Designed miniproteins, single chains. Designs and how they scored, part 38

Each design is a single chain, and the fold is of that chain. pLDDT is the mean over its residues in the fold that is shown.

## One batch from the design tools (miniprotein)

Design m1303
Fold by ESMFold2-Fast:
Structure m1303 (fold): chain A 61 residues (1-61)
Amino acid sequence: DAEKRRKLLDEMYNKALELIDTKSKEEIRQELKALAEKMGFTLTDEEIDFIIRQAEIEKKR
């Protein structure tokens, strides 16, 4: 369970990094929510926003 959750978080972070330059924040939220559901997890909007924020920080100059 913890291993699957770690993989999900890694994949969501990488997906957010991929999309941050081309899609709106709302579109990224929907993509990450769909990815989590596909992997059998339900995440809160706060958890999804946290991942997007981390990706934004990484891309920000």
Scores: mean pLDDT 80

Design m1304
Fold by ESMFold2-Fast:
Structure m1304 (fold): chain A 87 residues (1-87)
Amino acid sequence: MKAEVEAALEALETLEKEIEELKKRVEDPSLSEEELKDILKGLENTLPQLEKLREKFKDNPEVQKKIEEVEEKIKELIELIKKRLKE
């Protein structure tokens, strides 16, 4: 259990950093629509994986909090990309 919790938290920290870097890329006006669509697809594919992780660690408050933080950041970035693609 301890090793699984540590691995989950480490993976979530890594994902959070990747989402922060993707947000910087999405804010670059030179980024193409195809690159935006690729990023969007990757983010949408990540959400079901976070839901599975949430169910696996439902009784662990540290993992739950981190999943919530990362999930909200992903949803915010998805919204940003969708708004940009509508322009």
Scores: mean pLDDT 83

Design m1305
Fold by ESMFold2-Fast:
Structure m1305 (fold): chain A 66 residues (1-66)
Amino acid sequence: SERERLRQEMLEQARELQERREKAQKLMQSPDPELSQKGREELRQIQDQFYQLILDYQERLAAIDQ
């Protein structure tokens, strides 16, 4: 169904973001202040992208007539 397709697309994008989040979290734990700062910046961007992903998913889900 279209709903199932949208869900799987959302989950795949969420998986990619989760992998990026894990890398950013490791970067934040670096003793190098430049790498630590980069990790914090990437985490903020990823959090914003997760929020946007959920909003886009909800909007697209509401638009389907299945």
Scores: mean pLDDT 84

Design m1306
Fold by ESMFold2-Fast:
Structure m1306 (fold): chain A 69 residues (1-69)
Amino acid sequence: MTVKLSDEEIEEIYDKRIKELEEMRKLVLELKEQGYSKEEILEILTEKYNVKTEIEKKVIEQLVNSVYK
């Protein structure tokens, strides 16, 4: 059987990821304001979002670095 994602399903996935990145950034800012270190924030995000791949880890590192730069 051929399985195809509809355009609306693709848009929903894209919107969900944008919202998730916005929530991650907000969480990083909250944790920074509470006095957590960059290393502690990376660990929290890695655990919360179940980061297993090198690419996912780099995305989170880039996000956290954008807050600390």
Scores: mean pLDDT 73

Design m1307
Fold by ESMFold2-Fast:
Structure m1307 (fold): chain A 96 residues (1-96)
Amino acid sequence: KPTEEEIEAEVNVALIEIYSAIALNDAKRGDYDGAIESLERALKLAKEMQEKGFTDAAKEMAKIIVETADRGIEIMKDNPEAVKRLEEIKKEAEKL
């Protein structure tokens, strides 16, 4: 039987995937603030998983966040502030 923490980890995996998809959609629509906010939420969840000992799952989710940030950087390349924020998110995710 999965524990409450294991169920929460599975929910967090789904939320990270959803926030990453929202981020790319918002970026493509020109909502750069919305895209960055969604990736920051995804990063927070990945960090919480790491802190709770779900290290392998957190690393796997960090790879999704890094890939999404790289795609976001290419989409938002005309906005230096947005690119800088995405590079910060990418660096934080790479530390997981």
Scores: mean pLDDT 87

Design m1308
Fold by ESMFold2-Fast:
Structure m1308 (fold): chain A 96 residues (1-96)
Amino acid sequence: VEKLIEEILELLKPGAKPEGLELVRKLLEELAENLPEELAEAFLRAILAYLKGDEETFEEEVRRIAELLGVPEEEVREMVEAVVGSLLKVAREGPL
């Protein structure tokens, strides 16, 4: 979990504010604390794969999350894309 959070933060560093990166770290840590470990790892890996443009890994983690949650894969894709968009905005704009 910790390594996945650090890798995500490294990818968000270009164009980010220090305060924004700190808030993103807290949001990712809260995600990991509030979800079962397997689901938290799958979400973090999906976010990381999306940021890297790794479509194969992204689709594998989307399927895993869909199976764990009992929801359609398309809903998981939309959820991860929305989360990534929010993280990018927070990283660039900083805390509200």
Scores: mean pLDDT 81

Design m1309
Fold by ESMFold2-Fast:
Structure m1309 (fold): chain A 68 residues (1-68)
Amino acid sequence: TPEEQEELEQMKAWLETQIKQNQDDPQRKAMYQQMLQVVQDSLANNVPLGDTYQRVNALAQQYRKQLE
């Protein structure tokens, strides 16, 4: 839907900002870059927002385990 597309665009903009802010943290930057790729692929292929969140959250969970 147009609303889901707008939310994905906002997520993309946020992730691009996070990548710029985390240039000195290679692991965190890599996580955000992978998340950005997922969001960009979803935008290009009209993937549902729920599926996109599931994939992005899986990446965040993997990163959090590495921070212990």
Scores: mean pLDDT 82

Design m1310
Fold by ESMFold2-Fast:
Structure m1310 (fold): chain A 55 residues (1-55)
Amino acid sequence: GGTRLTINTERAITRGFETGEEGLKELLADPETERGALLARQQVKNYEDFKKKQS
């Protein structure tokens, strides 16, 4: 269960990587995917930590 939500969250993060924060904000603001937004926010922290280590 939750596969659709997980896929949407992963796509949101991937698009954020390419489009930047603006793409992530738009997806996170989507009321249809509020549950996905919570997961995406947790993943965004991991993404930011990853960027900091890379930099």
Scores: mean pLDDT 58

Design m1311
Fold by ESMFold2-Fast:
Structure m1311 (fold): chain A 78 residues (1-78)
Amino acid sequence: SDETVDLIVQAARAEGVEPTDKFIQHVLEELRARKLPATPENIRALVRRVASDIASLEASEPSLEREIALALIRAQTG
């Protein structure tokens, strides 16, 4: 688990995301929910996806759907 956490931290920093405890927990929960092995490849792919989702939502035009999506992802990632 410590090795998995270190991989998440490294991947988050590479994507320009702060590796908060909430972010680390969210990635671990996604690995379990998707039944993915905690390999460097799977961790990098999930971290990159979450980082991309946050960036895309922040860059999008203001809307109710955007505000809800941002609130949900921020509640899960910090």
Scores: mean pLDDT 77

Design m1312
Fold by ESMFold2-Fast:
Parts: C-alpha cells; structure tokens; sequence
Structure m1312 (fold): chain A 100 residues (1-100)
C-alpha cells in the first residue's frame, strides 16, 4: 500500500540523517531537530491522530538532551527507541485505516 511505502521511505531518510549527522559530528540538538521535522511532517499528513503522542515523545527526548548534552550513547539509544516506537505506531495506524 502507498502509506506503508511512504513509512519505509521516511524511516530510511531518518536513518540517513542520523548516520550523516553523526559522521559529521553535528550537535545532538541539530540531529534531533532534523529528525523531529521529518517525523512531525509525516505524522501531520498521514497519521494526524498520533500527533499529540508523537509531540510528547519529542518533548521528553528534548528534555533529556538538555539535561545530558554530553551523553552521545544515551542520545543514540533514545532517538533509536523513539524512531522505532513511531514506526510501529505508524504501521498499526495504517493497518487500522486500511481495514475499510
């Protein structure tokens, strides 16, 4: 289905942004903001019902970055966990909407 293909393409873009940002030693805040923009734009278009939940996930991660600016490993684990949770939620949302 088209939406599932878009979810996969978006996940690939997110992974590329993280990998390239890390390779260039970009600040975690910059990597975070790029990933947040990609995910929120996607959710607003394809899964608006998930938007409040997704925004809360980013608020929690932003607070972690603010409190732990030097914790590269913690940031990587948390951004990967967030992306994985959003991916699963988007796939469930797509399946629920396609049942009719």
Amino acid sequence: KEILKKIEETLEKIQKVIDEGLAKNLPFREIFEKVKEIILDFVKEYAPGLLPWVEKQFEELEKYIEENPEDREGFLKKIDDLVSKVYIALRIYAYEKEKK
Scores: mean pLDDT 82

Design m1313
Fold by ESMFold2-Fast:
Structure m1313 (fold): chain A 70 residues (1-70)
Amino acid sequence: MRREQRERVKELAKELGYEVTDEEIDIMAEIAGITYEQLAELLEDALEGDELSRRRFDELLEEARRILAE
């Protein structure tokens, strides 16, 4: 269920030091063309020290925030 998947993404993002909203998560998944499960995998890789995964997440979050600011 999407709610459970969003909650997992929020928990992983919090471990990396990010505060994310449901709207930001939805937009990140949409603009990247990925599932919430794949977004969670990206965050898990970043937590394990994958710099490229962390950078990709940062880029997606910035883009989602730009879209929400319009």
Scores: mean pLDDT 82

Design m1314
Fold by ESMFold2-Fast:
Structure m1314 (fold): chain A 94 residues (1-94)
Amino acid sequence: MSRELILEVIKIYEKVVENGPDYELDEKELEIVRELEEKLLEEYEKHREEFLEKKLSMEEIMKELLLKLGASEEEAEEFIELKRRAEELSRSSM
């Protein structure tokens, strides 16, 4: 199920946040993240007209996509927060 993929990516982002800016994702972790991104894009394309009509922000779109893929509201919020933190750490390493 796509929910299990979301939980795996949450664990990856938790490792990035816990280990700090020196943590680099290995090839398998990158593949897992890319697989989720592909599923999120597929789900976005299925509901693109709905999202455009509602004028949702990117964060709101991400929450809706995660929920459609089977995440709980709490899991979706955790994913978004951890993703933001992981991306900020990756940028600050530059």
Scores: mean pLDDT 78

Design m1315
Fold by ESMFold2-Fast:
Structure m1315 (fold): chain A 83 residues (1-83)
Amino acid sequence: SVREQALRLLMEAGALIVHLSTLLIFNSITQEDLDRAEARFRRLQAEFERLRPSLSPSDAAEMAGELRVLADLIADGRAQLAA
């Protein structure tokens, strides 16, 4: 179902958030980690846009919120590697 696809997408976004947060906390993030995270983020955004017309407004807002958190973590990773 669309809800099952949305749940799997949320779980994948959540797992990436935990992974990036862990790398940032332990100062272990590499350029390879960041590149992979950016590629995964683009895939998640594309999947979200595919699902969006079939989601309730509240489910769409929740998904957009998780992707925003992920985008912020990627930006933090870029900033740490640039310093």
Scores: mean pLDDT 87

Design m1316
Fold by ESMFold2-Fast:
Structure m1316 (fold): chain A 97 residues (1-97)
Amino acid sequence: EREKLKKEALELLLEAVENLRAALVEYKDNGAPEEEIEKLERAIKLVAEAAQNIDNPEEALKKIEEALKLLKEVSETPEVSAAVEKLEEAKEILKKI
């Protein structure tokens, strides 16, 4: 049970990283403000750190919550929205562990 939930959460976190990296490319191509680019880069790092700490659900949850706070402060794009949805789902899975 725990291993299956960890795997599902990990897959969602890795997909969220890909969505956020796609959003970062779009932000840079469209000349988004430096502050938004920095927040998105920090969110990507936090989600990647959550994935690395999947065996410590409490630490992973804290990283996900920090990333979600940063993502609320950036412009909403389809890629950012997709990442937020996956992060919220991963958060709910990790709470069950």
Scores: mean pLDDT 87

Design m1317
Fold by ESMFold2-Fast:
Order: sequence, then structure tokens, then C-alpha cells
Structure m1317 (fold): chain A 88 residues (1-88)
Amino acid sequence: SDDQRQRRRQLGDQRIQQGNNAVQNGNNLVNQGGSDNDLRQSGDQVQQARGQTRGGALLNSDDPSVQQRLLDQYQQGDDTHRQIQQSI
């Protein structure tokens, strides 16, 4: 239904926003030379956001534009997670 599609799209947009926030926080922490504990916590938040964006992509498989944006955010989260791990 249109309502169901709209709900999945809104969920996807929310997950992209959460992923962007996690990536921004992680990148800022790396650039500022954060503590190992703060970096580990940030890495966990990035990985949680990646799981959410991956799930959002599956829910939006019938909306290619939304699915692609969620997958792009998933990949960006991977880059940030790798950068965090290299900084610990």
C-alpha cells in the first residue's frame, strides 16, 4: 500500500540520518585524537548504524533510489569504521 511504502521510505531516511550522525561523530573523534575508549564506543555506534541502513535497504528493495542511498550510507560507515580501528 502507499502508506506502507511511505513508512518504509521514512524509516530509510531516518536510518540514513542516524548513519550520517555516527559517521560525522566518528570522523571528528579520529581527527581530534580521541581516546581508545571513545573510539571503541564510536566504532560500535557506526556498526549499529550500518546494520540499520543494511536492513533499511532490504525493506526498500522496490524503491531503487532509497535502497541505493541506504547502501551508500552503509559503505560510508565501513570507511569510517576502518579509520576508527586504525586509530586504536
Scores: mean pLDDT 86

Design m1318
Fold by ESMFold2-Fast:
Structure m1318 (fold): chain A 82 residues (1-82)
Amino acid sequence: TEAEKQLEQLLNDFEQQLQDLLAADLPASVKIERAQQLRDDTLNTILNELNRLPPSKWPQIEQRLQDAYNNFLEQLEKKVKA
C-alpha cells in the first residue's frame, strides 16, 4: 500500500542519515545526540503521518528504529577505535 511504501522510505531515510552521521567530522558525543534526535523525529513523523497503520505494525517499527540505532552505536564505537 501507499502507507507501507512511505513507511519503508522513512525507515530507509533514517538508516541513510545515520550512515551520513557516521562519516561526519564531529565528536562522538555530538553524533550520538544527533542520532537520538533523528530516531525521535522519525518516530514522530511516522506517528503523525501514518496514524492509520494497524497497531500490530508499531512494535515492528519501534524494533527497526532501535536496531538501526544500536547498529549505529556499534559502528561508531569501532570507528573511534580505528
Scores: mean pLDDT 81

Design m1319
Fold by ESMFold2-Fast:
Structure m1319 (fold): chain A 72 residues (1-72)
Amino acid sequence: SQVRLSDEDIENIKRSLLSHGVSEEIAEETAKRLRRLSERRAPHQLVQRVVSAAMDAKSKEELRKRIEELER
């Protein structure tokens, strides 16, 4: 299924990531990528995998590389 994320949904995900110790840079990059995925009508599974990648990412560069692999 495809998921349409509102700006409030994206902000809630960002706040959740920050509360779990994710850096502000990684949380912001995740928010930007989720907006792009929502516009592209990406599958819900891909959205969930991006959020999971953000939780595990050690840097903004690592997050970007993981998202690129997921979008292939």
Scores: mean pLDDT 77

Design m1320
Fold by ESMFold2-Fast:
Structure m1320 (fold): chain A 70 residues (1-70)
Amino acid sequence: MEEKLKKLYELTKKFQEKKTPEMLEKIRAWLKEREKELTERLKAGEVTEEEAAEESLEATIELLEELLEE
């Protein structure tokens, strides 16, 4: 977890330097969809809150890496 948080922090710093309005719009849309899906999975008991938090962290890191490489 800690290493992933450090990676997220570094990616976020890079993103702040390179971000565009279009990238922010894509991130907002993606976050809304992920939040909805994750909430339903939590309610269904398919994941724990800890698992959900880790999945969200990993998915956010992947999204930021993809956007920064585009």
Scores: mean pLDDT 75

Design m1321
Fold by ESMFold2-Fast:
Structure m1321 (fold): chain A 71 residues (1-71)
Amino acid sequence: MEEKLLEELEKLLKEIEEMGKESPELRPQALAFVMRLRRAKKSGTLSPEELLSLAKQFLQEFKRQIEKLKE
């Protein structure tokens, strides 16, 4: 169960990194977030469920920021 959540987390982090490469203005923010979550995963301070929730919330907000930059 935990292993599946960590796989889903890594997939979301990779998606955030790829979206960051397409948006140079937001790339530092995307990379900083991915590094922060990978650090939290390594330190064990957050549960896999908490890490996954944070990644999903960031991805949603990141998509909103990309939409704003296009206007």
Scores: mean pLDDT 79

Design m1322
Fold by ESMFold2-Fast:
Structure m1322 (fold): chain A 100 residues (1-100)
Amino acid sequence: KEEEERKKKLEEAEKKYRDTLNQLVFFIRAYAIKTGKVERYNELIRRLFTGNLEEQKKALEELKKDVEADPSFTPEEIAYFKSLIDETLKLMEEVEKLKE
């Protein structure tokens, strides 16, 4: 029976999601300090941890646009930040699929 395999995949996906989200949050805090936009980033973090899936996705898309528009970020920093956001979104969808 495939039940144990599915549970293991779910646990691994949830671990990757948690690790990636923690990395993203750490990056957000570091950059909020650097740019002085602490209140905006705190609002986005709140939405990520208290919102439903659609609200979390909206927060991540807004964050991506904010980073792209911020002159304090280099192209390399923007690319890395966007990659973390995209990875977080992919892992959120993988976890949801495995839960059905």
Scores: mean pLDDT 77

Design m1323
Fold by ESMFold2-Fast:
Structure m1323 (fold): chain A 70 residues (1-70)
Amino acid sequence: MDYQQNVQKVGQIGQQVRQQMQDQLQQAKTLDQKIDLSGQIGTQIVKQSSQHLKNLSDINLQQQKQDAAL
């Protein structure tokens, strides 16, 4: 079931990005730096999630789409 796999992938991406966001925020030294990091991560989450949702019927394209920035 492509739909089920894609839903799981979106969930996994969200969890991984949240973990990375928290780690990066802890490493950030200033408020501005924390805002920049969280903003960039948020944009990547939205882009990846939207792409996965659009590709629910095409598992091959989904597998080729990797978020190397995460």
Scores: mean pLDDT 62

Design m1324
Fold by ESMFold2-Fast:
Structure m1324 (fold): chain A 93 residues (1-93)
Amino acid sequence: MAEELINKAEEYFKKGDYEKAIELYRQAIKLLTDEENVVNELLARALYLLGKVYKKMGQEDKAKIYYLTAIRILEEILNKPDHPLLKEVKKEL
């Protein structure tokens, strides 16, 4: 379910529909955190991709919060300092 929402959000982001992309990424994050209580690589990816949408919209402060949260999940919670996604997120900071 959450992965399908992330895939749809990415499609809207590519089309330039940032509002719909944000809505779908937020639904995926809520599903993973509030309903499934899951903290994993998929949650980190959703946060990173949501941050990219905010950065594209010029909302750099919001983007930074999402990037830092994704980094924290990968480094501190999942203990994956060599994860490819972590290297990608750090390039945005």
Scores: mean pLDDT 81

Design m1325
Fold by ESMFold2-Fast:
Structure m1325 (fold): chain A 77 residues (1-77)
Amino acid sequence: SAKTQEVARKIQLEIQKEIKAFNEKLVAELGPDEELPPELLEQVKKQDEQLQKLAALIDAGAPPEELEKAYEEYKKL
């Protein structure tokens, strides 16, 4: 629905901002060629899994409520 597309766009924009900020912080602190510590690698993997779930929900045309719930779970990581 149009509502699902609108909510999906807003979520995607916020995720893009968060990813950009996180990457800028990592480069500033660790340098561009440094490997992530195992603990951060685990966190990034969990974030990627949640992003894949969000993408699948968007592709399936899930209700806005489902998208918002999945986004909240992503933000808790």
Scores: mean pLDDT 74

Design m1326
Fold by ESMFold2-Fast:
Formats: sequence, structure tokens, C-alpha cells
Structure m1326 (fold): chain A 90 residues (1-90)
Amino acid sequence: MEEIDRLAVTDPKAALEKIKSIPNKEEAARLVTRWAIDPRLAPYADEIAKWVNEIADELSPELVRNVAFALRMAGVPREKIKHPELAEAL
């Protein structure tokens, strides 16, 4: 966990790839939720949104709301979210 948090500061792309490789998509989504709130990671918001659209069906409703909040804080517009429940939570 702390290793990914350090990578998010020094190498955001490597941190995102490491998160994407986590087999448990709910755990990966929790990490992205914490990470996406950081304004320094805003340039990767589109890439995060694309990945989240792919895994949204595997997430609990609570995590969908938490991810939506994090994406909104990162500046992702609602129109970039393809999953209906995630888009509504934005």
C-alpha cells in the first residue's frame, strides 16, 4: 500500500499500472479512490476513468459512489464515464 502511495508521487504511471495489475478489483478501486483525490494526479484522470469504466460492474455500490467522488475531485467530467451507475454518482 505505502509503496503504491510513494510511486503515485514519483512515478504516477507506474503506480497506475501496479494498481491495474491487482486481481481484486475492489481493493484496486479503493487505492484509486485515495490516489485520484491528489490534484497532482489530475493529468491521469482520463486514464483512471477509462480503467474504472472497465471494472465498475465488479464494484459494490458503496465503492462506485466513492470512486465517482474521487473522479469528480480529479476533474473528470460526467460525460467521460460510460457506466450508468458511476456516471449518476458523479
Scores: mean pLDDT 69

Design m1327
Fold by ESMFold2-Fast:
Structure m1327 (fold): chain A 92 residues (1-92)
Amino acid sequence: MVLVFYSKDVPEEKAREIAKAAYEHLKSKGITKGLAVIGVGLKSPKDKPYGMITYPEDVHPLTALAENTPILYVLTESGDVEEVLKKIDEKL
């Protein structure tokens, strides 16, 4: 499962695109269990997100955190899909 936290400057549709891309990328590497946590348009883990989404299921973030073990954390300032995927590869 993927959980995306995004800033006010990132549209929700872009956050969903990033979540789907991250999920499919992890799945392509055989990683189908656990939680990938991704911050988009954020400089620091301490920055307050504007919104959050989960993929492939739209569940409450607390449910995603309770039912899944976090396996990686990625933070990007740009909100670029390719930057997110590169950072995922660096954490695996």
Scores: mean pLDDT 78

Design m1328
Fold by ESMFold2-Fast:
Structure m1328 (fold): chain A 99 residues (1-99)
Amino acid sequence: TVQEAVLFVGPGETETAVFSGLSSSGTYTVTVEDGSDGTSVTLTFDGSTPVATATFTTSRGTFTVTVTLNDDGTVTVTVTNNTPEAVGATALRVTVTSN
C-alpha cells in the first residue's frame, strides 16, 4: 500500500501528517522529497523499531524527519524545517509504503 501527502514547512516550523489504513505487514518505508530539487531521504521502521529519525539538506534548507508507528497502526510523519532564513514554506512530498 502507498499513500502520499504534501507538507508545506516554513523556516523554524514543524508540520505533521498522519497515515491510516496501511497494511499490517510490520515493515514500513517513508520517503520525504523536496519538490523543488528532488532531494529525498528514506526511513525504514517496524514494530520492533517503531521510531526513526533522519536529517537531510536540500537547496531549500535542512529538515529533520521523525516517523512513528503508533499502537493503533497509524504512521505519524513529523518534519521540522531547521533553516533560520525566511525563504518561504518548502513543499515536501511524503510517501508511505507498507510491505
Scores: mean pLDDT 79

Design m1329
Fold by ESMFold2-Fast:
Structure m1329 (fold): chain A 96 residues (1-96)
Amino acid sequence: SEELLEELLEYFKKKYDEVLKELEELLAKATNPELKEYIEKRIEEIKERYKEEVEELKKMYEEGAPDQELVKRTIAFILDLIGDLIDVKLKIEELT
């Protein structure tokens, strides 16, 4: 439903904003130039992917995807986002 799409997009945005905030805080604490470049690149990649994934969800809805498929895809995108944050934290441990 349109209402479900709106709720999914709002929830995805909330998770995206939370992850971006944490990544920007990690970037602000970075003292190693290699680590700083890595985090900056990851932030840019995540921002670009988020825009593409929002458009994908909207297109899926317009093409008649069932509600269950929209939910599953949104959850998958959120899990990828959490995975990106974990990857950055692991890279910080490796380089510090």
Scores: mean pLDDT 89

Design m1330
Fold by ESMFold2-Fast:
Structure m1330 (fold): chain A 96 residues (1-96)
Amino acid sequence: ISKKQLKSLKNSLLDRYPGLSIKDKALAILALIDIAEGKVSKLHKVYFSGIIYYAKELLGAELVEDNSRDVEFLEIKENANESTLKALEERLNKIL
């Protein structure tokens, strides 16, 4: 998807929900990164079904399932802290 579309997704998911926990913000940013890279985990389809649907059906994103993305999702879900969030924000900003 385009940088403009990715910024729109970020705004819809993160900027409208400023009260998200560090873990939830990290998982949301990971979902945006995976979408930008044309990938999706099975776990993102369960936990972020709405944003995945929006990316595929409304923005025309071509997303391929990748089991390695499930490993990263689980690691973030269990262990994400402020440093993890910062690193993911920096990674997303390089894509934007």
Scores: mean pLDDT 77

Design m1331
Fold by ESMFold2-Fast:
Structure m1331 (fold): chain A 95 residues (1-95)
Amino acid sequence: SHLDRVLQAQLLLMALSGTIVVLLHQEKDEKKKQYLEDKLERLQELQRQFVANMDNEAVRRKILQEILEIAEDVYKYTGDPAVKSEAERLQEFLD
């Protein structure tokens, strides 16, 4: 159902945000910490926009595409397997 897909997307956004928060707490390099903080801040803004646009499929799709790009960038930078898994699930959701 439409509600089930929206809930699945929200759970994926929460999972990705949680993973980045854990990575931030484990990170010791100041430049990498700043990178993760900037990505988390952008992700939080995108989550706000997603909720504000729950009735607009085209806008939600664009937001999810940008979130996928963030997940892919964070994976490329960190190599974290949880981020990779979350990016793959976001890609499947967009397909």
Scores: mean pLDDT 85

Design m1332
Fold by ESMFold2-Fast:
Structure m1332 (fold): chain A 109 residues (1-109)
Amino acid sequence: SDLLRRTEELAELAESGMKKVLAGTITPEEALALMQALVELADIAREVGAVLTPEQQAFVREARLLAMSASTPLGAKGAVEYLKERAEEFAAQGRAIARLALEAVRRAL
């Protein structure tokens, strides 16, 4: 399935980005890609019938705002610093979204 393949690619990109957040090595470009991947994973999960919790919905809104910020050089630096300060919490929430999307797509197929 093209949807499953896309979801797996996004989940792998997100996991790579979250590991770099935890290591404190994430670049502005990688931060933007991570935020975009998490938003797309959440949208995919919703499209295949998964219901996001209020906490997960808030996290996805935050990821969208961070992606918008990261599209400018000054905002990109601020987004990286924000992710580094909240690395463990951000990685845990991001992993939960990726897992939700993968399980929802696999169940729908």
Scores: mean pLDDT 87

Design m1333
Fold by ESMFold2-Fast:
Structure m1333 (fold): chain A 84 residues (1-84)
Amino acid sequence: SIIDKFNELLKKAKESKDGEEAKELLLEAIDLLKENISSLSDQEFLDLLKKLQAVIRELYERGVLSEEQVEELDKKVQELIELK
């Protein structure tokens, strides 16, 4: 399942102690949603998007992600939202 793969990427990002590793895992999760956007209902997409944004916020609050890394991720999330 795409949802299972997405959740596994978010779990790995949350367990990461390295900001660059966490960023790459989150970018992979964003790409996974982008590649499968037509296969997701609007509700499924919104639920997964909320989970993604919550993980980005948590990692920033914990000091794992820098402000610059959050800005890069937020830009990619905005691009993803504009596609739906």
Scores: mean pLDDT 87

Design m1334
Fold by ESMFold2-Fast:
Structure m1334 (fold): chain A 80 residues (1-80)
Amino acid sequence: EEISRELLARWAGYQAARDVLLAHGVDEETARKAANLIAQTDDLEEAIKKLVEEFGLPEDVAREAAQASLDARDEVRRSI
């Protein structure tokens, strides 16, 4: 089902973004909140803007996390 596939893609995006944020020393609570926001955002630049404005993340870290989320979602969508 399309909805089950989309949920799986968003979960993969969440995990990828969280892993990037944790690797950059972002605390677990902030990483979870930021990764969840990224997983719900389909535009790279919009995700970066929200991460910088709402969580105070450096732009380079925000870009890496957002890109990882989008890449993971694309991989899941291609595999299904």
Scores: mean pLDDT 81

Design m1335
Fold by ESMFold2-Fast:
Structure m1335 (fold): chain A 67 residues (1-67)
Amino acid sequence: GSLRKKKLKLIGEILRLIGDIYDLEKQRAKAIAAGDTDKAKQLDKEIEKKKEELKKLMDELDKLDKQ
């Protein structure tokens, strides 16, 4: 059914986004270790944006589970 297919696609997008956030957090840690405060602040903004996107995808998954 279309519901299972939509759910699997959302799970795939969520997992990809979690991986992206992990990579950005690793880059942020390296920037902090190097004393690059400007790069660390830029990465903080990118991480925050990706976390907001993740929350929206998880909310969509929850809505599908209630159907």
Scores: mean pLDDT 85

Design m1336
Fold by ESMFold2-Fast:
Structure m1336 (fold): chain A 67 residues (1-67)
Amino acid sequence: MLEELRERLGEEFVRELLELGREAEELRKQQAEMDNDPTVPEEKRKELEKRGAEIQERLRRAQERVE
């Protein structure tokens, strides 16, 4: 799968996609930890929500490019 994408869209695009995946995974881990800790301030939660939206938007644009 990754080799096919690399051949079609180029290695730089595949690297960017993998970086987005890593950032999304790290964000998901942080969100899960906050869901398990009710003492986290609401401002911190809002900051992560905003960052999640940014990552999701970038991932969405990358997905549109693949199709």
Scores: mean pLDDT 74

